# Designed miniproteins, single chains, continued (2), part 49

Each design is a single chain, and the fold is of that chain. pLDDT is the mean over its residues in the fold that is shown.

## One batch from the design tools (miniprotein)

Design m5675
Fold by ESMFold2-Fast:
Structure m5675 (fold): chain A 64 residues (1-64)
Amino acid sequence: KPIPLEVKVKVLELLKKNPGLTDEEIARQLGISPETVRRIIEEIENIAKEKGKLIYDLKPEDLK
C-alpha cells in the first residue's frame, strides 16, 4: 500500500521536533501502525543518505 506524502512529512516533522520519539509514539499521534512508521523512517533515512544530509536537515520537499 503506497504511503501518502503528507503522512511521510508529518513523521519527518515529529522526528525533527523530538528525535527521542519511538515508533509507537509517532504511530499514536498520527493514527497509523508502528510498522508503517518504521517503513517511513527507513525511507527517510535512505533519502538522507542519498542526499548526503542528516535526517534532521531534511525538508518536506526532500521527500518527493
Scores: mean pLDDT 80

Design m5676
Fold by ESMFold2-Fast:
Structure m5676 (fold): chain A 73 residues (1-73)
Amino acid sequence: SELEKQLARQRRQALEDTFKRVEELVKAGKYDEAFDLLLEAGYSKEQAVNILLALAKEYGAPDEVIEKIKAKG
C-alpha cells in the first residue's frame, strides 16, 4: 500500500540520518551517547546494540568496549 511505502521511506531516511550521527559519536569514542541517540530515534535496545556492535567492530574498538555495548542490551 502507499502508506506502507511512505512509512518505509520515512524510516529509511531517519535511519540514514541517525547512522551518520551515530558514526560521528562512535569515531569520538562516545558509545553511550550513540546508544541513547539510537533509542531517541525509535530503535529497540536490541537493534541499537546490534548497530553499535557493527560500527565498533568496523572502527576497531577493543573487547572492553564490545562488552560494554553488549551490557546495554
Scores: mean pLDDT 79

Design m5677
Fold by ESMFold2-Fast:
Structure m5677 (fold): chain A 65 residues (1-65)
Amino acid sequence: ALAEGERLYAEAVEHLRRAAEGDESALEIAQRLGLKAWQAYLRAGEPERAAADLAALSRMVREIR
């Protein structure tokens, strides 16, 4: 469902915020949550939302490294 993807995306963003503060384990969790959000968006028939949110997560991951 779309709501599931939105929830998982929000959780991924929060874990990326923790990774930016030095928690490298949070980066792995964020990446797994981001993949689950992408899959949930595709199941909901929202490929444009999936692409946009995945791109946003990828930018945030690059900023941490």
Scores: mean pLDDT 81

Design m5678
Fold by ESMFold2-Fast:
Structure m5678 (fold): chain A 57 residues (1-57)
Amino acid sequence: SAAAARVAWLEAQIADVERAIETLKSDPTLTPEEQERRIGELQKTLDALRAELAAVR
């Protein structure tokens, strides 16, 4: 169904953002301030994707 396809897509996007956050946490080239800023931006994206996933049912 379209709903099942949407759920699969959202789960894939969430996994990608979670991987990006873990990559940033382990990136030695970033300053602590830059790391926090970029992780904060991705965390907002992650929260939005999780909210959309919860709404699809």
Scores: mean pLDDT 86

Design m5679
Fold by ESMFold2-Fast:
Structure m5679 (fold): chain A 85 residues (1-85)
Amino acid sequence: SDAEEKEKSLESVRKTLKELGIKEEDIEEFIEMLKNGAPVKELMDFMRELGLNSLEQFKILTAYTYGGNEEAYEKEKERLEKMYS
């Protein structure tokens, strides 16, 4: 369902932020921003405040966009790997 895909996307975002060494409190604040439909500018500003560079920001956006569908997410991760390796 749409709700299940959204929950999986949020889990993918949490996992990616945790792997990048972001504090749990900051992760949960970002997740609430996503749930509340914060504007892209506010999401980008928050990611910059967390010290995330452009590639890391792109990884987070990929997790949010595709993380609700395992097949699509794996394909996009492979695409990112090829572009930056």
Scores: mean pLDDT 80

Design m5680
Fold by ESMFold2-Fast:
Structure m5680 (fold): chain A 75 residues (1-75)
Amino acid sequence: MEEEREKLREEARELAVKAAIYANQAGDFDLAKKAYETYLEALRAVDAGDLPKARQYIEELKKLLEESKARADAV
């Protein structure tokens, strides 16, 4: 259980950091804020033991990362 929780925390952290970097490069501070807020929700879900909800937030972070990359590439 704790090993899986640690893996989810690490995945969320990596995705959020990358999304924030690309969003900031694009000048989209609202997108950077959304990535950070989604990251905090993922951590809360992991800490509560709601792993299915944590995985949903990780999927949202993956989408935010792709959106952030697309916006950074367009600028």
Scores: mean pLDDT 83

Design m5681
Fold by ESMFold2-Fast:
Structure m5681 (fold): chain A 103 residues (1-103)
Amino acid sequence: EKEKVIEMYKIAVEALSRILKLMDEGDVEKAKEEIEKATEKLSEIDKEYAEWFKEKLKEILEEAQKNIAKAIGLVLRTIGDMIDEASKKMGISMREFLRLVLE
């Protein structure tokens, strides 16, 4: 269970990073492809989490086309929500979870 939570977090963070780079480059089609790719990987582990994350990524992508600053805010909030949920699922503090994924 801990291994799955850490794997989902890493997939999600990598996807967010790639999508942000593609949005900065103006490549909306590649950003959409990256959303589908990340969602497919996540759905093999947790379908509900994958559906939630896909909705968040679509919202971020739509907002980025209108207001980049607000889109960045949504990304940061999404990362915070991911850390909170992962730490709760593992029964550890957010601080302990961050220690595991950063070290």
Scores: mean pLDDT 81

Design m5682
Fold by ESMFold2-Fast:
Structure m5682 (fold): chain A 78 residues (1-78)
Amino acid sequence: EPKPLLSVGPVTLENARILSQGDTMTRIGGYAKTPIQTADGLLPPGLVEVIARREDVEISGSTAIVKGPALITPLESL
């Protein structure tokens, strides 16, 4: 049972891909190169799944920038 964490501040994901996208929310998989600040503390760099509002997500090439609050689930491997 992966425990999702709430992000504080912007999150940048490399090798990002959209896993699913609804009308209001998007789910993105990618690699966080830098630690992610969450409400529960710093999450170390690694592979993550992010659920965020579509308006808070910008994708440029293989990089995704998530602005505003998002649910982050750390993954053990690619």
Scores: mean pLDDT 80

Design m5683
Fold by ESMFold2-Fast:
Structure m5683 (fold): chain A 91 residues (1-91)
Amino acid sequence: MKTAEAEAVSDSGLKARAKATSDGKNITVEVRFEGVPEEDLEIRESEQVKHPNGNIGKGVAAINKKTKEAAQAVASLLPDGTLVVGARVSE
């Protein structure tokens, strides 16, 4: 099992925390939008996709339903078994 984590902070102080885990075949990716209640978040997950280069990718977004601000995470599992994750926030 592999785990990767990332954080992103906007100029206004919005913070995203991303966590990805993999069993070597499947990716689980989660994003936390710090300071926003779960009831105010719309969660959108992508399907897991195998890319032509052999990378497996999956993404997740947490969108604040009131402000439309978003916390996003994208995870990639490389053919060598390396797991990487990136986080971003958008206003």
Scores: mean pLDDT 82

Design m5684
Fold by ESMFold2-Fast:
Structure m5684 (fold): chain A 113 residues (1-113)
Amino acid sequence: EERVREAARRAVEAMQKLNEAIASGDTEGAKQAAVEFLRALRELVEAVTDNPEVRKKIQEVADKAIEEITKPGASIDEIRELVAKAATQIASILAKEDPAGLERLVEALNAAG
């Protein structure tokens, strides 16, 4: 599906930008890339799972992480930790409640990166 490939590509590119921003000490760049990554990951999840409860839980995880990341004064270390925590929680929700969706998500990300 084209939507899955596009969301996966955006997620991979955003993660690359995030890693570059962290390496260069660019806090604003890290913030922007982290938000792009979480939004792309949320869209990718919506494309790989039909379970509305799973979608809702993952949207809540992503939205909360975006809220914390976009706060004034968020450090690069905080941004890194918030992204890692959100990605881990999203993977855990899919593993428990839609393991087929998790397999599709991993396949899409591997194909994109």
Scores: mean pLDDT 87

Design m5685
Fold by ESMFold2-Fast:
Structure m5685 (fold): chain A 94 residues (1-94)
Amino acid sequence: LSEEEEVEVRFALVLIQLTLLEKYSKNPEVRKLAREARDVLVEAFNKTSDVEKKKELIDFVEKGVREASRLEDAGDYETAIEKLKELIKKLREF
């Protein structure tokens, strides 16, 4: 895969992970924040055409979403909520 194709695939996978949190989380605030994070991520990703900046964005988001998903799966909804809020705040800075 080219770097561009790799970043696009990783972006699609993160969107799927956020959609799974929105659809299947037992906590309504986690569902709400996952939807917001997905919307803000799409906006941030489309704002830049630079592959390196897209890669940095995706590297950051993959880590944040993985951490939030792990916390949600463990039933630590309060920490998952805080991690999603941090992710959204940082995404809005892109």
Scores: mean pLDDT 88

Design m5686
Fold by ESMFold2-Fast:
Structure m5686 (fold): chain A 91 residues (1-91)
Amino acid sequence: SVKEALKEAVAEAKPVAEALLAAGASEEEAAREFVKILGEKVKEKAGEEVGELVEKALELALQASLAELEGRLELAEELRKKSAELFKKAL
């Protein structure tokens, strides 16, 4: 299932993201690599179509977090809604 694929992908991606942060990478760089690993693992385990939806959902969630940090609250809400809808389609 997508949920099982995501759990395994997080277990693999988390130490990579943590290592990047420890090496001095930005939070955005570490988050982008995390999202990339999650999307790739879901594509491998649950199929390309489902993996593409999950990858896009995660990218929108990342963009929403960045928008919120910049004070763009309305944009952040819109991006979170789009992310949630893509996750619903994937699950």
Scores: mean pLDDT 82

Design m5687
Fold by ESMFold2-Fast:
Structure m5687 (fold): chain A 72 residues (1-72)
Amino acid sequence: SLADKLQKIIEEILASTNISRSQALNLAVLELKAQGVSNEDLAKALEILADRSKDPDTSTSMRNMSLALKGI
């Protein structure tokens, strides 16, 4: 799924760099946008990942990114 692809990109960035999870999330979203994924589909994927997250800060960051992609 797109959510699983987004999660894998985030994990790969975090494994290879010393940046924050928030920065990795932003870069992963930009990478998928560069691949032609729509803001609507990215927003839906972020909501799925937010629902799966056990960390409240991570969940909140993902929901905020989803809202920004929807133009809210």
Scores: mean pLDDT 84

Design m5688
Fold by ESMFold2-Fast:
Structure m5688 (fold): chain A 79 residues (1-79)
Amino acid sequence: MTPEEKIANLLTAAALHVVAAEWALEQGDYESARDAVKTARGNLEEAEKLMKEHGIDDPEAKRLIENIRKRVEELEKRL
């Protein structure tokens, strides 16, 4: 797996966990929401670390990271 493939997989996983956390929060499942947010945060931070380590300057990846980060931060404020 290339660094680019790892980053794409981590960002996909982060986005899916954000959706799961948003759904869990709407259902009042705060424990599942917290777990999903924590996983999304970890995947996001690992993706950013890999981009920095490999000097990857991908504008679309950066936009996706920014969108996921904003959603994670909003969820963390609500939990």
Scores: mean pLDDT 86

Design m5689
Fold by ESMFold2-Fast:
Structure m5689 (fold): chain A 79 residues (1-79)
Amino acid sequence: DSDARRQQLLALGQQALEQAIASLSPQNQRQVREAIRNGGLLRADYSAVAKELGVSQTTVRNAVRKALELIDQLQAEAL
């Protein structure tokens, strides 16, 4: 049942994303949320996010990488 599996993976992904964001510092949470708004964590324009938040592009990349590492860990624990 591909539909049930897709819904399960989406629910796990959403839960992992929410938990990962909640585990970050307020500054990193702001950077990750802005990246999601600007194309999502995997395809974000880090330059645009950095400009919007008044931080370096490296700071945005590090926040997104930390969030992705936490998401990957949480999903691995759930699977």
Scores: mean pLDDT 72

Design m5690
Fold by ESMFold2-Fast:
Structure m5690 (fold): chain A 78 residues (1-78)
Amino acid sequence: GDELQGQAALRLAQMAAQRAIAELGQRPVSVEEETEGDEARVTVRLEDGTVIEATARGNRAVAVATHGEERRVLELEV
């Protein structure tokens, strides 16, 4: 919908990224944010080399944590 665009999607992606950071227990060293229409992406790099990519659209956000060949998926619905 036109009511959940840009900043609302970014807020969801930020929440998903923060939850993934908390669950992994590692310190973030960089954060990059981008929005496109009603979608948002937050990319976080952690001190242990883990990369979190959180994407949000509508009422759903998905955070994928990658460390080498290991992948962990965390989904949020609001």
Scores: mean pLDDT 80

Design m5691
Fold by ESMFold2-Fast:
Parts: sequence; C-alpha cells; structure tokens
Structure m5691 (fold): chain A 87 residues (1-87)
Amino acid sequence: MEAFKLSEEEKEEISKKALEAAKKSTDPATAKALEKAAEAEDLLTASASLSLAVMLATIAGDEKSLEAATEVLQYVAELENKKFAEH
C-alpha cells in the first residue's frame, strides 16, 4: 500500500526535521533514535523511531530532546492522517 510509503520529498522533509531535532538533542540515545527516523523509508518506520525518541527523552528527563522529538512525531502523524484520510 503506497499510503505507507514516503515520497522522496516526504523522506527529505522527515530527514531534515529529524536531523534538526537530533542536533538539538542532548541525550545520545534520543539523538540516535532521531537519526534512525531520518533514515526511515516508510511512515511506519518513521513513526516507530520517533515514538522511541519521545520515550527515551521522557526517561532521560531531557525537555529539549522531548520537545524536538515530539515536534517531528507530530509532523509524521499529520502526514499519516492526511494519507489515510485522502488516499
């Protein structure tokens, strides 16, 4: 199902946002999860990696990492909702 696959433009946007969030992250594990999200080839992988980043940031108590990871996850969730509603 193509709705779960990212176009090249969507991959570039997610990669850009996730790498930007990783630069703001002060927790190495959260940064690594964000880097994984930047390498994602489909929405499910991106969502899973970003959800892990949010969880890791929460455990670490790093508000900056949590905020950055949550923003990228929200963007991916909006893409998912758009694809599911419009495809």
Scores: mean pLDDT 77

Design m5692
Fold by ESMFold2-Fast:
Structure m5692 (fold): chain A 97 residues (1-97)
Amino acid sequence: MSLREKARELLREAGVDPETIERIEKAVENGDFKEILEIANELYKKDPDSGKAFLLLVYAYLMRGDKEKAKEIVEEARKRGILTPEQYERLLELIDE
C-alpha cells in the first residue's frame, strides 16, 4: 500500500474533508507550500483542539518526502495533547515507511 494512500486514509478517519485532502494534494504537486500553510491555518482557526491542522501538515510533508519535518510536527502535536496514543503510533509507523 502506498504512503500516499495510507496518509489519505488516516486524514479521512480523522474527519478531514475529502475536498480539503484533494486541495492539499494539488498544492503539494505544485510545490505551493504557502497554500498548504493557509489551509492548515484555516483548519486550526476553525477547530484548534481537533488536531486536523497538524495531521494535514504531516501528510503534506510526507508527500514532499520530508520525513524529519513530519516527525517534528507529530512530536509537537503529541506534546500539546492533540493526538491520541493510537494516532501518534499510527503516524510514526506511516512516517517510517
Scores: mean pLDDT 75

Design m5693
Fold by ESMFold2-Fast:
Structure m5693 (fold): chain A 81 residues (1-81)
Amino acid sequence: MKKLLEETEKIRDSLQELVDLAQKGVEALENEYAANKDKMSADEIARFEAELKAHQQQLDTLNKELEEVQKAIDSLRKMAE
């Protein structure tokens, strides 16, 4: 039980690190868009929004995985009581 909980917590920590990196990537793209959107054509805006949406979708996937891992941790903790 305890070893499985510790392993699952390490997986959570690794996923959190990936989420943090993905979030920084999204923020960097948002900052670039904010700085340049007034100089962009409609086509350039559409391309940038598509790239931002793809990165946001990846971040959403990682956040869902993190939620599932946290549920597993919560279940393991209840079973250890």
Scores: mean pLDDT 82

Design m5694
Fold by ESMFold2-Fast:
Structure m5694 (fold): chain A 118 residues (1-118)
Amino acid sequence: VKGEAETVEEAVELARQAALDSDNGSATVLVKGVPITASLTEDGDGVRIAASAGDTLLEVIERKDGSVELRRYRKAADGTWELVERRPITREEAIAELKKLVDSATPEQRAAGAARFA
């Protein structure tokens, strides 16, 4: 179940299910070499879906009440992630944003992701 998926939709669903079933509350699935990680939120009230490529990190927070939030981060000069956007979003729009990130990854980023989790 932790492995590779051909689509972002498949990867998000597989990672979410695996995270819920895991002892550590986390699971990662690769899409075109880009890792998509699902984890339980610290408050236990939702699932966080995260993906990064280069200096961009996206988090999608899905809450038990059905609300979905997008957080966009950029990597600062000190290597920390800086929050640059936070907004309510639909699940479909969140998947579209994750697809844009996955499609923007360089061959080097895809190779690094695949090597780490292969």
Scores: mean pLDDT 79

Design m5695
Fold by ESMFold2-Fast:
Structure m5695 (fold): chain A 72 residues (1-72)
Amino acid sequence: DLSLEERIEIFREQMDALLADPRLSEEEKEKLRELAEKIIKAMEENDVEALKEYMAELQKLVERAVERLLAE
């Protein structure tokens, strides 16, 4: 079983790995950082509604970045 602290740490590590990707634009990285902070706060506060909204925004951001990369 993962504790909340361990889950947040894993999420931070995953976000840091994405932010280290040189293929992402500075604008995409800024949005990702802001969204990661909001997600971590929602996890710490157990705000399920906010977490759902921020996770949906994260998914859209990733989908947009993937589409851009596939378009070359």
Scores: mean pLDDT 81

Design m5696
Fold by ESMFold2-Fast:
Structure m5696 (fold): chain A 87 residues (1-87)
Amino acid sequence: MSPVERLRAEILALVEALRAERGLSPEVRAAITYMLLLAWEAEDPNTTPAELEAAIATLRAFAETLPPGVRAVVERAVALVREHLAA
């Protein structure tokens, strides 16, 4: 499995766990959408590090409005993307 395929699989696992634990409230749906968009940006070979950092900043700003449990899942997704960038 490539590093990009692994990142996508890990983010999809977080999305599925969040969906199973919390249901699909509007806030959870928005968090899932932003996490999937972040995974998409990380998979695109034309995405620059600066564009990916901007996407992370947008997701983190949104996460500040979320309950702690949902915010923790978003922060895990961000950590996975940062680990991918460091590899």
Scores: mean pLDDT 78

Design m5697
Fold by ESMFold2-Fast:
Structure m5697 (fold): chain A 98 residues (1-98)
Amino acid sequence: DFTDEDVDREMEELLRKAREGDELAVHRLAQGRLARAYDAGLGVADLERHGLSREEAERALRAMDLLRANRTDDITEEEAEALRRYLERLAEEIRAEL
């Protein structure tokens, strides 16, 4: 596990790179935002507020549940696509905050 200081330093570096137009840094920030939201009890209604349909939201949450359970081989293409859609919405929010 990273220390709080290590996490803060990595976050600052990702923010710097994202502001310089590094799309990989934007997506890493989006992945971090997803992980924190999931740990805070992310639900279908939260994903619908980000522009996903109910079916896409349910698929994205199932993909996240399977990732956290270390069952990545059980993730369908449709579930992976729904999760990518949500991550792109988070990336759009991050770009707007830069």
Scores: mean pLDDT 83

Design m5698
Fold by ESMFold2-Fast:
Structure m5698 (fold): chain A 105 residues (1-105)
Amino acid sequence: MKEEEVERLSEEAIDAAMAGDKETADRYLRRIMEVLGLTEEEVDEILASLSPEEKARFDALVAGTREGARDWARAQGLPDEQVENVAEVAERILRILYAAEKKKE
């Protein structure tokens, strides 16, 4: 299932971020975009085209996602550098998934 594949790839990207392997995390993020039929440029264009109200909601969602990812990573006993890596990858996953939903509208 496409949704199951995206979920698995997201988990793999987070695992790579936890290990400090940014290159492997980036490869999984690219694979998620491929599965969803998106390019990095399309993700950026879709997110740049949000209305002010949608952008405010999206920015709040990004902030919450980063904070939740940091709290989760700290609970796993990760050092600060890996905590920030997990937050960064979680934000990038959210951006891709949000753009994919917008593209369907």
Scores: mean pLDDT 85

Design m5699
Fold by ESMFold2-Fast:
Structure m5699 (fold): chain A 62 residues (1-62)
Amino acid sequence: SSRDRAVQLLVREGGLPRALAEELLDRIEAGESREALATWLDGRTPADGAGLVEGALVASQL
């Protein structure tokens, strides 16, 4: 599924723990804005939070 692919990309390429990747996708499904998602990721990962949000949005398209 697109969700499974998005989780794998966030874990393998984004370096996110699976739990954080799942939470990011849940927040996307809840309709949170890109800005809110990037802010939520800020401080939870040393990676580029905005880039991770964009990657998740692209990978999770239905």
Scores: mean pLDDT 76

Design m5700
Fold by ESMFold2-Fast:
Order: structure tokens, then C-alpha cells, then sequence
Structure m5700 (fold): chain A 60 residues (1-60)
């Protein structure tokens, strides 16, 4: 679970770095920030969902 969240956060960060659309990048960054905050709070399921959403927004 924790390793899955760490992997999802890393994948989201990589996707965001490759995103050239500024609007998508900003939206994905907001979800990534939320995911990191939930991860720090120990809310692994919420953090995982938000990290995956950030990646999807950046790759869309």
C-alpha cells in the first residue's frame, strides 16, 4: 500500500514534468499536492487515488 502510493506519486511527477499544456500541468500539480498531503497524513487510499488522477490529467 505505502509502496504503491510512493510509486504512483513518482509516476505522476514524471508525467507532469513531460506535460507541455500549462492548464493540464497546473491541474495535475494541484492533485499531486493533495496526494502528497494525504500521504503525509497517513491516508494512503486517498493519496493513491489523487496521485493516479494527477497522472491521468497530465497524460490526457
Amino acid sequence: SREEVEKALAEAEEAIKKETDEEKKQMALSYLLGAKLEFQRGRLETALKMAKEAKEIAEK
Scores: mean pLDDT 83

Design m5701
Fold by ESMFold2-Fast:
Order: C-alpha cells, then structure tokens, then sequence
Structure m5701 (fold): chain A 77 residues (1-77)
C-alpha cells in the first residue's frame, strides 16, 4: 500500500487527476480500511498549493468514507 500511496502522490504532482482517482479507487477496493493512508499521500501536494487536484480527490475519499475523521483533518489543512 505504501508504494501505491507514493504512486498516487506522483500522479497528483504531475496534475494527472483522473489517473490518480482511478488508482485511489482500485486501492480502496483492495484495502477499504486504508483510506487514511491514501489521504495522507495528498498532504505534501496540498501544502505545495496543488489544491485544484487534491481537493477533488479528498472529497472523493470523504464521500466514500464519511466517518473517517482523519480524512476530515487532512481536508482542513
């Protein structure tokens, strides 16, 4: 899962929103309890100002896992 999170971060840094979203969906189907690890992969791109890419991905993760408080914390950063 760490390698997939790193791949997602790389896609986000490249502005490849659709590819990042597809990979997030694939990983969540295999590891539904790991949404917080995927969310954490967005922290660095978000701090670098890539919010146009990271915000839709975080909203997607929150929509799929609304009870995950960690995702709400990441979105607030």
Amino acid sequence: IVKKAQEIQKLVMQGKLEEALKLIDEVLKKYPDKAHILGSSLIVPRKLGMTEVTDPLLEYLVKKHPDNKYLHVIKAL
Scores: mean pLDDT 74

Design m5702
Fold by ESMFold2-Fast:
Structure m5702 (fold): chain A 65 residues (1-65)
Amino acid sequence: SMDDQRKKAQELVDEAVERIRELLARGDREGVKQVVADLMKQLMTLPDEVFDEAVGELDRFMGEL
């Protein structure tokens, strides 16, 4: 269902955000880029609506850093 796809996207974003915070704390900027790239590849497999919502959430998080 669409709700299942949104839940999957949210879990992927939440895991990536946690990992990004850990990498930033140790100054690993290359690791952050790799996590973002991997997340984007995973999100691209989801419906466009879910992808757009998840990317918007990630962009907001990255903008607040």
Scores: mean pLDDT 85

Design m5703
Fold by ESMFold2-Fast:
Structure m5703 (fold): chain A 60 residues (1-60)
Amino acid sequence: SMMEEKAEELAEKMVGKSKAERQKIAMEAANELYKEGYSDLEIGEILQEAADRVAEREAA
């Protein structure tokens, strides 16, 4: 699925980064997704999934 792939790519970019850097990456990605035609709801789902995956790895 497109949204799952984008969430995974975002998580990969954010893993190992500081919280500030992760926020910048997430904001840039959200802006690009909006330009690509994704809805606010879809962008929220992608970002939430990516953040969840990053948090899981951070907990490990």
Scores: mean pLDDT 83

Design m5704
Fold by ESMFold2-Fast:
Structure m5704 (fold): chain A 68 residues (1-68)
Amino acid sequence: SALEARARAAARAGEEAEAAGDLETALKHYQVASVLYAILGRDDEAARLAARARALAEKLGVDTSAPG
């Protein structure tokens, strides 16, 4: 599906940005990929990418989960 292709493209873009040291761009791509995989019901991929995004957010000093 087009949505699955978009999810894969976002995950790949995140990996490429992270390898290049562009952690802010990597974070955005991983967040997008995680949401798209969740919509697709691909819970394992969604959880993996969400965890990756959270780790990058912590490194950047950005709170993506906003725990109260």
Scores: mean pLDDT 82

Design m5705
Fold by ESMFold2-Fast:
Structure m5705 (fold): chain A 92 residues (1-92)
Amino acid sequence: SFEEKLKEFWKKLVENRNDVEKGLKIVEEFLKENNAKLVEITKYTENFAVVLMETEIDGKKVRFAVAFSSVDSDTFQKYGKEYNAKYKSLRL
């Protein structure tokens, strides 16, 4: 199912959350394998980015955002909070 694919994708991102370059590659591979579209990349620093993606599930367009970072947890939480203030939580 797509939910199982998202769960595996999220697991890979969490395992690589401190490596922005590897995280971006994981995103690119997921997009290609699932015919998903890149909507926007928001970079807050060289080490912190948020990627907005769009896919289609059962004929409905679904958008989801993923944050990944090569910075420490405190810095990650700070920029994650700023992003969440800008984009009201996307419900999957």
Scores: mean pLDDT 66

Design m5706
Fold by ESMFold2-Fast:
Structure m5706 (fold): chain A 72 residues (1-72)
Amino acid sequence: MSLEEKILKRLKEKLKKTGKLTVDDIFEEVAKVLEEETGRPVSDEEILEALLKLTKETGKSLMDIVEEAVKS
């Protein structure tokens, strides 16, 4: 499973549980995925890079990606 797929899965699960995602929720879930990958706390810059990569790979906004994931 790619890093992008792991991030998307985490965001989908969070949205399913709470019915909403804030920017803080998105950053928290991305940080958790990156921390699992690296075995250490990650910087805000690393979180932003992962999010930018996800949006580039899909050609969609982060919110559109999350909404589609919930519908699947």
Scores: mean pLDDT 73

Design m5707
Fold by ESMFold2-Fast:
Structure m5707 (fold): chain A 93 residues (1-93)
Amino acid sequence: SALERLEAAVAAALAAMEPKAEELRDHPDKRGVMARLTAEALARVAEALGLPELAERARELAERVPSQAELAELAREILEALGIEVGEAAEFS
């Protein structure tokens, strides 16, 4: 299913980002680092799901400190591309 593909892509992205988690602990701008790492994770998720245009947008956001609104919009576009409504994504829990 689309949800199973999303779950696998998210798990792979989190595994790839694990070594970068240590950067967050000692960084003076934790919010900026978290925003950038979130954009990098979204880029990996989009790439794994075969959404290269969204992956490119996520990488561009990762090169600057993205806003929460920009990250939320990108996540919504990834879900929309998979045909997943926000309510259905909650069933991943």
Scores: mean pLDDT 75

Design m5708
Fold by ESMFold2-Fast:
Structure m5708 (fold): chain A 65 residues (1-65)
Amino acid sequence: NIRELVEYQFKLSGSMGGAAHGVAQKLADEGRLTELQAGIAASEAQEKGDDVEAGVEAIERALNR
């Protein structure tokens, strides 16, 4: 699920910015987001800082359009 993916990427990158890019790229590679949607979702999650909850919300919002 998206929360687990965000948490995993956060552990790898050490930041929400890195996690957001990792998650968005993976979702784009899987065809679940367009490249444009992935870029927007990553930017929105980055702006939330190191708040994992807010990052998860931003990514899920992009998927539930």
Scores: mean pLDDT 73

Design m5709
Fold by ESMFold2-Fast:
Structure m5709 (fold): chain A 89 residues (1-89)
Amino acid sequence: SLAEAQRHLDRAIEALKAGKEDEFVEHVERFLQAYADYARGLKDPTERARVVASAAMTALGLALESKNPEVQERILEAATEAIRRVDAA
C-alpha cells in the first residue's frame, strides 16, 4: 500500500539523518518494492511507468544526500530492479 511505502520512506529519512546507512538502504528498498507492487496493480501502462519512475527518482535523490558511493550504488540497483519488476507485469 502507499501508506506502507510512505512509512518506509519516513524511516529511511530518519536513518539517513542518524547515519545508519544499512537501515537507510533497507527502508529505501522496501519503499521501492511497495511502490512497484502498487504500480503493477494499475491498468494503464503509462501510469505504471510514471508511478515507479517517481518513486525511483525520490530514492535516488535521498541516495545522493547520503554522499556515500556504496549507498548510491545499492539504491541505483534497487531502483533499476523496481522498474524491471513493473515492466514484467
Scores: mean pLDDT 87

